Designed miniproteins, single chains. Designs and how they scored, part 13

Each design is a single chain, and the fold is of that chain. pLDDT is the mean over its residues in the fold that is shown.

## One batch from the design tools (miniprotein)

Design m446
Fold by ESMFold2-Fast:
Structure m446 (fold): chain A 117 residues (1-117)
Amino acid sequence: MSLDEVLERLRELLGEPFAELVRKVLSLLSKEEQEIVVKLLAVLAEYHEKNPAISPGALGLLVGGILSEVMKKRLNGEKITEEEMKKIAIEELEYLVELGVLSEEDREGLIEAIENS
């Protein structure tokens, strides 16, 4: 899935302002880091399409939390690797389950999708 396809899906689910914020965050990354983040966002968007019981708001909180952690690493001069992105996504996912935003079943399925990407 391309950047434009990921942004279009996020626009449909969460609205234009959210998709534009994601686009702006990605534009601050190197091309290689952007491709890593886009690959992860594609996995999350595809999982949501197959599991529509997950609210768009819950997906938005997950994506927003992941991008926040990516930006913290960039501010600290750290590079984003594929393994680090998977770790960030899983930690954010577990946090949202603790808050009751995502179910344990959503946690298990999303972790499987992330690890097998």
Scores: mean pLDDT 84

Design m447
Fold by ESMFold2-Fast:
Structure m447 (fold): chain A 63 residues (1-63)
Amino acid sequence: MELAERIEEALRAGDEEAALEAALELSKQYGSLVPGMAAVAEAGRVAGRPDLARRIRARLWAL
């Protein structure tokens, strides 16, 4: 998915807002936060930014 690639790029760049927006867009397409949460977790692992991924997932959960 293009959104998953966008999340990874944003995490690698340290852009929390871009990663959050892409994750929200993905979740809206599926009507659930689960796809966005899963995509952020995987992207954080791939980009080597698990701490940033945890922060973004916490923000998604708080919505």
Scores: mean pLDDT 80

Design m448
Fold by ESMFold2-Fast:
Structure m448 (fold): chain A 55 residues (1-55)
Amino acid sequence: MLSEEQLLHFVQQLARKERLSEEQAVALARTLADDLGLSPEQTARIVAAVREAMA
């Protein structure tokens, strides 16, 4: 499985390549974070990073 840093990078890259909306990218990040068993704080950090990349 991807590390937390690799997961963030993967979601950002995929969102750009597939032209995902911010909400679609956030939904993907949340789904992957839940699958990895990340805490709510880690999930919030990933979501914030995804939104920053999409802005």
Scores: mean pLDDT 76

Design m449
Fold by ESMFold2-Fast:
Structure m449 (fold): chain A 116 residues (1-116)
Amino acid sequence: SLEEELKKNPNNADVYLELGRYYLQKGDYDKAIEYFKKAIEVDPNNPEAYLLLGIAYLKKGDYEKAIEAFRKALEVSDEKYKVTAYNLLAEAYEKMGDTEKAEQYRKEAERINKEL
């Protein structure tokens, strides 16, 4: 099992990501957050781990923490992952009622996407 694999190999970032995805799919956002944070501890330069952490916070309604995670994803992302991160930032700001910032981030995603 994934849990048994972690007992043998606690520095396996991929297993933490898979456990996080499993709990995210089940709606256990607190466990998803825990495992995505562990994946980040093992590999702090993985943009996917920060995006998934942000999505888990977004689903939990912790919009400020979601924004922090998506901003971290941007810091470690190439241009391809930045489009996803900007769109998720727009979604988080829109859920907070900040339509101006949501529109700004959507425009930034469009700008980068046109250059790809």
Scores: mean pLDDT 86

Design m450
Fold by ESMFold2-Fast:
Structure m450 (fold): chain A 71 residues (1-71)
Amino acid sequence: PVRNLRQGARIARQNGHDSLSTALNSIARSAERNNRFDITPLARQARTSIRNGDYDSAIQIIGQISDRLPD
């Protein structure tokens, strides 16, 4: 999931969505530290939504990932 989240973060930043990029990088760090690979499908969906310019869907998916990860 870390790779998909970091790719999404780069695309979001390149398109001026700095807050979204920061959130994605934070979630990627949490997933990596806690070995939370169960979020991989959601991370892939978030990256795909960002690539398609669907930032609203990406934000919803990020919320779902955050609910699954520890602080």
Scores: mean pLDDT 77

Design m451
Fold by ESMFold2-Fast:
Structure m451 (fold): chain A 107 residues (1-107)
Amino acid sequence: MVDRIQRFIDILSSNPDVAQSIRQQSQQELQQNPNNWQAWFSLGMSYMAMGQYQQAVDYFDRAADLSSDDPVSRSRALYGRSISYQRLGQTDQSQRDYQQAQRIYDS
């Protein structure tokens, strides 16, 4: 799971036009449905690819909250937030999110 998220970030980092397109699409989706966890997650991924790690944390936080009833989706959001925290040097927050995501995924 973590490897899939990291690969997606790597792809977006290598393709800034795609990252920008995903950001614009996600913002449009959120105008129609602010409870769309997939849109918040995609926005988080896009901002992480742009090196905007603090913004990415905020978006992954929202995605995790909105996917609380779906363990797999929540796990994905927590992995994204963990990577973002690691990039910010927030090691304790990164480790907590990683461990929580792993427990949810392994359940």
Scores: mean pLDDT 81

Design m453
Fold by ESMFold2-Fast:
Formats: structure tokens, sequence, C-alpha cells
Structure m453 (fold): chain A 61 residues (1-61)
């Protein structure tokens, strides 16, 4: 259960970073939000890290 949520969260972070590298910040923000939701269930500290990444990306919009 928790391991699956962490694995999915990492996948969404990876997708978000690809969008960020492409300059697609709105898409990156969407994927980071998905990752944050998954990590909130299994790894709250990592969820907080993802929320900080979201804050930085929202400044680029």
Amino acid sequence: MKDIDVALGRIYVGIAKIFEKQGNYEEAIREYRKAAELFARADPERAEEVRKELEELEKKK
C-alpha cells in the first residue's frame, strides 16, 4: 500500500521534472500536485518537499 503510493509519487515527480525542463510549467505543476497527494498518504516529509517545488514553479507562471 504505502510502497505503491511512494512509487507512483516518484513517477509523477519524474514526469513533472520532464515538463519543467520543457518549459511546460502548468503541466509540471499538475504532475507535482499528483505526487504531493500520493506522498501525503505515505511520506509526509516528501510531500512537503514536493509542495516547495510547486511554490517555486508557480513563481515561473
Scores: mean pLDDT 79

Design m454
Fold by ESMFold2-Fast:
Structure m454 (fold): chain A 76 residues (1-76)
Amino acid sequence: SYLEDGEELLKLGEEAEKKGDYAEAARLYGQAAHFYYLAGDKEKAIEALKKAIEAAEKAGAEGAVETAKKELEKIE
């Protein structure tokens, strides 16, 4: 299901973040947000996007930060 896919991606993002791979964490959190949105879970999608923004900032990935912030504005 979309919810289960989102939960798995969120967990993988948390594991990547623990390893210091902030770029991979940002990508995985962004994917988790997408699946949560498809599942209709707006709250979890917002939470995942906020995690993606933080990880992208730590990675120095300005484009990813902008993309995630735009997505957050559309659903918040």
Scores: mean pLDDT 88

Design m455
Fold by ESMFold2-Fast:
Structure m455 (fold): chain A 73 residues (1-73)
Amino acid sequence: AATLEEALKAVREADKNGDGYVTPEEVREAARRLGASDEAADMLAQGVRIATNGRVSLEDAARLVYGAARGEA
């Protein structure tokens, strides 16, 4: 199972701009890398787009990705 630390590493690697925030597309990529299903990753990306105006902090993204990998998102 993916850990929160692995989720944080994945979202940091997805943060191409290094600005401490990730887009819905980057969150989707990180979730997939941690073993989330395509459906869960797509749902998470859509939720981020709606709830955050398309940008979420690395720490919040890591928690969301961790939840998706556990099947709870």
Scores: mean pLDDT 74

Design m456
Fold by ESMFold2-Fast:
Structure m456 (fold): chain A 66 residues (1-66)
Amino acid sequence: PLSELEQQENLAVRYYLEAAARLSPELVAAFGAELQRLFHQSVAEGASVEEFEARVRELMARALAA
């Protein structure tokens, strides 16, 4: 079984690849930078996989609305 950290890493990669498929290169760069920041903050806070995924979904929704 994967650790919570490995699950969060896999979620970050999955959402980044979805963004790369759907957004312009400029928007992907902005999304990637914010996703990396969010990942580091969530890990530092001890956030759960579910809390991290909810935050990433909100970030993706904002990126797709742009």
Scores: mean pLDDT 85

Design m457
Fold by ESMFold2-Fast:
Structure m457 (fold): chain A 85 residues (1-85)
Amino acid sequence: SIEELLKEAQRLILSSGMSVGTATAASLLLIVASNSIAEGDRELALESLEAVEDLVREAAARGELSPEQAARILELLEKIKELIE
């Protein structure tokens, strides 16, 4: 389910090597995405998920995430995007 994928993405983000600020921002954006999906606001949901993807890619570029950790989170975000499109 979308909720299970969102929870798994949040769990991976919060247990990752991302800075507290980046992990907090990503977690808040996942909450925005969850609420937007529930309300049928697909545009805001997609924008929020894309913002999380950008934060994950930036964290990986800084060496805060392994390539495997980044790939796992990005795969979950892509699955969520496919389910709401």
Scores: mean pLDDT 86

Design m458
Fold by ESMFold2-Fast:
Structure m458 (fold): chain A 68 residues (1-68)
Amino acid sequence: MKEEFEELVKRAEELAKKLEELGDTVSANQVKELIRAARKYAEKGDLETAVALAQRAVELGEEAIKKL
């Protein structure tokens, strides 16, 4: 779970960066908010919720890029 969480966060951060470079600041900020929530749950020891939020961040980022 910890390795999966770190990998998902890295992917989501990369997607947020790419969205910012493409001018979709709104979607980039939404991805960043999900990453921040995921990190807070991980710090509290709720890795299941943290992974779920990180997965949502990746999905949102990928969908936003496909719409551009």
Scores: mean pLDDT 84

Design m459
Fold by ESMFold2-Fast:
Structure m459 (fold): chain A 55 residues (1-55)
Amino acid sequence: MDDYLRDLDRVSQRAIESGADPETVERLTEEARRALRDGDFDRATRLMQELYDLS
């Protein structure tokens, strides 16, 4: 769980550094956090992949 949140923060920071739209990054990051809290790891993984694609 904690490793997932740390990875999420790292990925979102990298996307912003790469010039991704901050609004899009924030939305995807918030949705991923919600999915993690709900125990929906499949959804969280898909959202993190979308953040990776923005990098």
Scores: mean pLDDT 79

Design m460
Fold by ESMFold2-Fast:
Structure m460 (fold): chain A 71 residues (1-71)
Amino acid sequence: MTLEEVREQADRAVDVLANAVKTDGVPLEGAKRALEEQVTILGKEAGLSPEETQRIRDEALARLEEKVAAL
């Protein structure tokens, strides 16, 4: 799995979790924790550095918050 593939998987997770927060009443804090855990697992499986994984986590969390706020 490449860095780009990890980002694509994180983006898909953001879309699913943002929808769950808005449509199914999932708490944003819970969705953020699930996203952080998922990206950490993906980064480990892809062999990314801790720094690369952290950057993707931060970017994905910011996107999740923005998508939830925009709706």
Scores: mean pLDDT 81

Design m461
Fold by ESMFold2-Fast:
Structure m461 (fold): chain A 83 residues (1-83)
Amino acid sequence: MEKKIAEYQKEIAANPTNAQAWLNMGEAYLRLGKYDKAIEFYEKAIELNPNFGEAWYNLGRAYEKQGKYELSEEYYKKADEIS
């Protein structure tokens, strides 16, 4: 997992507007149980691409893992609205 994170960090350093790399970083941190970090990375992906439905969906998943169910539901609805 750390190897993948280092890889995504290099991608972001080379192209900080690569929304997919930020999404991948968030997903790696979600798998590590580091939900606050995952949320930060998903928010970055959304800032770069507001129509990134996958990022909205994964943001919802991160909040669900933290037990913030109302907020999670709002982000799932946003992901559904995008596609």
Scores: mean pLDDT 84

Design m462
Fold by ESMFold2-Fast:
Structure m462 (fold): chain A 113 residues (1-113)
Amino acid sequence: ALEEARRALLEATGALIIAVGAADPDAARLRDLLVEAALAAEAGDFAAAARHLEEAAALAREQGLEDVAEAARLLAEAARALEAGDYEEALRLAEEARRIAERVEAEALAAAA
């Protein structure tokens, strides 16, 4: 349960990093925050992961990247759920965020073509 939810959070955060790179290659601070969140989650520091994801969501919203902001917000909630031991909720939220991230990447790649 913990390993499955942690893996889902890491995979979804990775997908969001790729999506941000495709949508805005100049969004270095946003990518840095997402990488910091992934490293914290890998270390089992879900509180730190949630803080970095909350910062990423706020920055994405300021930059007009609304879907990225929503995915980052859901990932922050997933990290908080992992911190609380609610692995089913964490998995659900991470899977939802991953779907948004994959859509953002697809839309960005289509726009770049």
Scores: mean pLDDT 88

Design m463
Fold by ESMFold2-Fast:
Structure m463 (fold): chain A 95 residues (1-95)
Amino acid sequence: MSQEVFDLDVELALAIIKLAVTKIAFEREKAKPNPDRQTLEEIKKFVEKVLKDLEELKARIDALPPSPQVEEMRRTVDEAIEEAKKILEEIDKAL
């Protein structure tokens, strides 16, 4: 693995962890009898930032020469982008 591929894989893993933590925070807030609108708006802003970071990572991954590791990273970033979009749709429904 090149240093570039390793660095991008680490950045991708961190973005996925951020999405997972944010999803847990959203699910907890959504489960309340009276969800706090300000908290949902803050969660939304955080997901929007993570989505932007994932789209920037996708562009950088797409510039890499093809390899099995890079193909796996492309699949993973695409799945993470779709998950972020779904979370945003669910937050908008809760607002």
Scores: mean pLDDT 86

Design m464
Fold by ESMFold2-Fast:
Structure m464 (fold): chain A 67 residues (1-67)
Amino acid sequence: MKKIGVVYARTEEEANKAAELLKKLFNVDEVIKLIGASEEEALKLGREIEKETGAEVIVGNDQGFLK
């Protein structure tokens, strides 16, 4: 099953750190980085990707995942 990470952060540096952690911890196939997005926006996008593609979606930032 394809795994997709959706990370949200205020800065590109924070998003890159979160993406690296997702790849190491969950072995995701792709990571979508949302700079300047809110947690709600990231969750909404994650749910839409899951619905449209059937992939497993993991949402979070450098402070936490699986939101």
Scores: mean pLDDT 77

Design m465
Fold by ESMFold2-Fast:
Structure m465 (fold): chain A 72 residues (1-72)
Amino acid sequence: SAAAEAEREREFQIRKIDLAIEELKTNNADPGLIERLEEARDLMLLPSRKAQEEGKRLYEEVAAEVNAKIAG
């Protein structure tokens, strides 16, 4: 069902954020990046679709910044 698919997508997004937080902590990355990912995670845990969308966007923004830094 669409509801079950949406829930699986949400769980997948939260797991992606959790892995990113673990990776940044392991590499002693900028605390500000970790804080932003933790905020994205908190937003994804809220029952609000608007908050979950904001959390996804925040994650994508941080991921883009990290990837740009790694790429040089």
Scores: mean pLDDT 82

Design m467
Fold by ESMFold2-Fast:
Structure m467 (fold): chain A 85 residues (1-85)
Amino acid sequence: SKEEAEELAQQAIEKAREARRLALEAMKQTDDLEKINRAIGLALRAIGLEFDAELAAKKGDVEKAKEILEEAERLLRDARELLEE
């Protein structure tokens, strides 16, 4: 539905903000530059996917938007798990 597409677009925007916050937190939580760089890399990839999901949702492609958001969330989980070490 159009309403669902608008909600998914808003979720994509919010997740992109979360990914940026995660990258900044990585810089504060560890002195291990390799872990920081890996976590930032995953967050940046997630941000790119969030933009793609937002565009898909705005075009009414709800199925594609959901699929892309699921992939972005997986990358964010991987980044969080890496930083928990």
Scores: mean pLDDT 76

Design m468
Fold by ESMFold2-Fast:
Structure m468 (fold): chain A 88 residues (1-88)
Amino acid sequence: MEEDIEKVKKLLNEAIDAVRKAALEGRISPEAALRIIQLLNDAYTAVLNKDFEKAIKLLEEARELARQHGVTEAAKLFDEAIEIVKKM
């Protein structure tokens, strides 16, 4: 469980970096980037509270926003995080 939490944290940090980079490149608006980052922070808090159902829902919302804005590299990281959380 602790090892899985650490893997999720690493994936979410990589996703935040990808979203920030996309915003700096003008591929996504700062408002949309902030919304995705907020969803990721809330998802990580849900994982820490062992509310895995809530975590999955928040990650799915973040994934959809990333896909809508063409940040496919972040969406892939969300898919990986969702699969880990599903096994927790």
Scores: mean pLDDT 86

Design m469
Fold by ESMFold2-Fast:
Structure m469 (fold): chain A 72 residues (1-72)
Amino acid sequence: KTELANKAVAYAIRGVGSYLEGNKEEAARDFLNAAKWAEKAGDKETAIFYYERALELVPDNEEAKKLLEKLK
């Protein structure tokens, strides 16, 4: 699913950019989106990685917690 994988990469790059700008909330949102697109692409390992990154930045993100729990 090349299109879904490309979406995941685009959001991951955006998230890194937001993090470097010091915007943790934007970075967490971008990583959450990267994880969702990776999951849709069938890449569970990448999805788990980015859900964990999002939770490191915003630990109380309920959506990221629920989605990560489903992948364990």
Scores: mean pLDDT 82

Design m470
Fold by ESMFold2-Fast:
Structure m470 (fold): chain A 59 residues (1-59)
Amino acid sequence: LEEKIRKASDIKYLLDRAAENLVLGLTFPDGSSETLVIKADPETLERIIELIEEQREKL
């Protein structure tokens, strides 16, 4: 999704420890919203969160 990306205006995270899922709630300036569910080991989820934080810092 390098050329077909959307810039979200707000991002919310919900880590479901029991199911080991990371739920992302995205809100866009156009008023649309999207929910993504990522299933992975806690270690992988932690790395994903780190990448998101790195992106925020580069803003």
Scores: mean pLDDT 68

Design m471
Fold by ESMFold2-Fast:
Structure m471 (fold): chain A 93 residues (1-93)
Amino acid sequence: MVLDASTPLDDQIAAAQDARANDWNVLFIGNGVNSPVVESILLQSSGRKAQIADTDIGADTRIEQVVGDAAAAFPAVQAALTADGRPLVIVYG
């Protein structure tokens, strides 16, 4: 599942609630702040949570932060977050 700025907020919230209910793994991409509501829902998932950012953004302690170029880091982080067979939600901020 992919959520970005083109996805309506209500649809992002619904998708985040489904991901939380089913303990999906979560990947945040970017230095920006996604919708605080969407992030707060996804942080309640029991799955692994990671964020790729160009700089240290002081991510929540529940999030594994990866500092680097998103395009370069993405394949390895996505592989790690799919290795347990759980679905992955990807959120662009």
Scores: mean pLDDT 76

Design m472
Fold by ESMFold2-Fast:
Structure m472 (fold): chain A 57 residues (1-57)
Amino acid sequence: SGPPLSPEVLEVTREIAEKLREIGEGIDRGIAAGKEARAAGDEERARELFREGAAEG
């Protein structure tokens, strides 16, 4: 095990982890929407949604 982390470092690490989780969830939702559009045969809309998701990440 590594050296003990200070309370400030633990707090910052938790905050970063929470933000990364939120970003990941947003990206996953965007990808799902893009896949749904592609499955419906709207490839142009799917490309637009994937592009928007990539811009948010």
Scores: mean pLDDT 76

Design m473
Fold by ESMFold2-Fast:
Structure m473 (fold): chain A 80 residues (1-80)
Amino acid sequence: MELEKKADELLEKASRAFGQGNYEEAVKLFEEAVKLMGKRDVSALYQLGLAYEKLGNEEKAKKYFEEAQRVSDELRRLAE
């Protein structure tokens, strides 16, 4: 689907920005991807938390780490 393709492209760009130390850009791209995917991508949520941590926004970092853990636990329970 178009939305899934766009989310994948945003995740690739975000991961690249994060790897280059462009944490503000990484945050924007990860947030857009997470919004499109309904917060179901554990990796994106976790990396968004890491990016906020790098920016010194500990409150947002914690929220996204908690969301990533919650989604990860849900997926493990479903075992699909």
Scores: mean pLDDT 78

Design m474
Fold by ESMFold2-Fast:
Structure m474 (fold): chain A 112 residues (1-112)
Amino acid sequence: GAELKAEGQALYAQGKAYEAEGDYGLAIVLYVTSAQLYIQAAELDPENAAEYYRNAAESYLNAAKILEKLGDLKGAKEYRAIAYELLGKAYELEGDDEKAKKYYELAKKLKA
């Protein structure tokens, strides 16, 4: 939990720094790795899992925005689908079934 959260936060911050410098390739790698660490943190720490899934989703959405800027519309769509599934999981864990369904439907439409 906590160690993976701290590492995920550090990689997310580093990803933002590389994005600001225009190093989009490294920014994407760092955002995706940050998201993966947050997902692992959620699996190990169920009480904080909703927060970790939201942080992972934000990281994937930032990677998707960069891919869209670079013209990789398919890659952007794939990362947005993952992000929406993670948001669905977060809202489901918080008992917001209506928002969970909305995000799961958005993810499904992107995979169609």
Scores: mean pLDDT 90

Design m475
Fold by ESMFold2-Fast:
Structure m475 (fold): chain A 66 residues (1-66)
Amino acid sequence: MEREKLAKEVAELYRKKALEAAKEAGLEERVEEEKERIEEILEKGKKTMAETLSVEELKKMKEKLK
């Protein structure tokens, strides 16, 4: 559970940072077109992180993304 919670938090931070960067780059239209695929990739990434990364590694990633 702890790893799954941290993986979710890391994925949400990645999503926020990526969307913000895309908006600043003028790619918001492409992000809207690809939103379903992006969400699918993030859900897959979230599951993979929870399965492959330790709690310590996930905490490090979360701290780095703040």
Scores: mean pLDDT 75

Design m476
Fold by ESMFold2-Fast:
Structure m476 (fold): chain A 58 residues (1-58)
Amino acid sequence: ADEYVEKGRKAYEEGKYFEAIVYFSKALELDPSNEEIRAFLKEVYAKYKEKLAAREAA
């Protein structure tokens, strides 16, 4: 779980929101009751949607 959380955070910092979603989803599968991972996943997913909207406008 910790390895995937770290990889997810690094992907998020690099703006790779899809990769961050994949890593946090893996972390959540290993630790389903972890509210921190769930909260991060919500934030990353929101950023991912914003990035998709921006790409469609460009």
Scores: mean pLDDT 76

Design m477
Fold by ESMFold2-Fast:
Structure m477 (fold): chain A 70 residues (1-70)
Amino acid sequence: SIVEEARRIAEEALKKMREAVEKGDFQTAKKIANEAYEKMLELINKATDPAERQELLRILDEFKAEFEKL
């Protein structure tokens, strides 16, 4: 499902961003975050089910919150 795809994108991006931050590479972390954000927005725009769209927005908000903690 598109919800599972968004969750995978967020989880993979957060893992790679944490690895970049641990190395002091904040530029790479920001690039990864922006690319993941754009991909998740694309999925939200393609979602036709209101319940799926709401879950996608929740995943995006959680991703942004985790990114800001880094």
Scores: mean pLDDT 84

Design m478
Fold by ESMFold2-Fast:
Structure m478 (fold): chain A 72 residues (1-72)
Amino acid sequence: SPLLQAVIDRDFEKLREALERDPTSPEALTALKVAADAFGGKEILEIAEELVKRHPDDPLAQYALKAAKANL
């Protein structure tokens, strides 16, 4: 996946843009989960927190937030 490759390259701006275009995209949500699990950090935490504020009942968004907090 081009988006997953961007995450591996730590181009989190592409992930943020993809989620802004379609916050329900399974590809973008999966890439966010992988980024949260693999890298953590404040930038991923901010992306996950904003997504959860907009979509509080999304289980992938909730998982990404928990993973990002654990890896901070």
Scores: mean pLDDT 77

Design m479
Fold by ESMFold2-Fast:
Structure m479 (fold): chain A 77 residues (1-77)
Amino acid sequence: MISEEEIKRAIAQIALATLAVTSKDPEVRELLRKAMDALAEGNYEEALKYVDEAIEKSTDPDDRRLLELVKKLIEEI
């Protein structure tokens, strides 16, 4: 069975992938791709860094909300 940590990681990866496609800002999309790569490598510190940078650069309040939820999921891994 998949662990709760793996489920949280999978949800975070899906959310980041969705934002990397739907975000209108190419700089935000690049940061989200870097966060996804860091998560895939198990580098949670780098993933959190890129998510924080994406939150700071994102002007869409819905994108910011989803990124804050992703940050919480990664912090709980």
Scores: mean pLDDT 82

Design m480
Fold by ESMFold2-Fast:
Structure m480 (fold): chain A 86 residues (1-86)
Amino acid sequence: SERVRELLLAAAENYIEAAKALKEGNESLAAALYAAAHILIVAAEIEGGEAPAEVEELIKKGEEALKAGDAEKAEEYFRKAKELLE
């Protein structure tokens, strides 16, 4: 459980940094950080842990906002997800 929480926290942090990079117009850095966050989500799934439902919903909303180009809303959702994991 603790390892899953650590992986999800690291994922949320990388998602936040991806949104910040996108807000600054650094699309290549945003893509790299997004990929890193996704790898950490997969690692948490392999560890056999389920994210709390509210955390999953916030990450999903953040990813949807990020794909829509709304980096500001994406950062807000990812920060809320991180706060729930702390």
Scores: mean pLDDT 83

Design m481
Fold by ESMFold2-Fast:
Structure m481 (fold): chain A 90 residues (1-90)
Amino acid sequence: HMVKTKEAIELAKKNPSLSEEEKQELIDAYSRLLTANIVRAILEAALSFLEKFKDNPQFQAEITQLRAEMARVDKEIDELNKRIEEILKK
């Protein structure tokens, strides 16, 4: 995953069909996508750990908050993927 993102950034830099502005936009989008995927992985690990305590009222509020944050990150990833596709389809 991280290796693929770095490779995609390097390919964007070397793409002769893209303007300098389009290259910068792609690099920014890939960097943001990498960060969002790291955050998602951390949230997924935390939720997986807390699922052991799903019936404990002390953790129910925490689980709800983490699920909301996961949904926010998933939306960001979806929007970034769509933007990358739009640039590459030009």
Scores: mean pLDDT 80

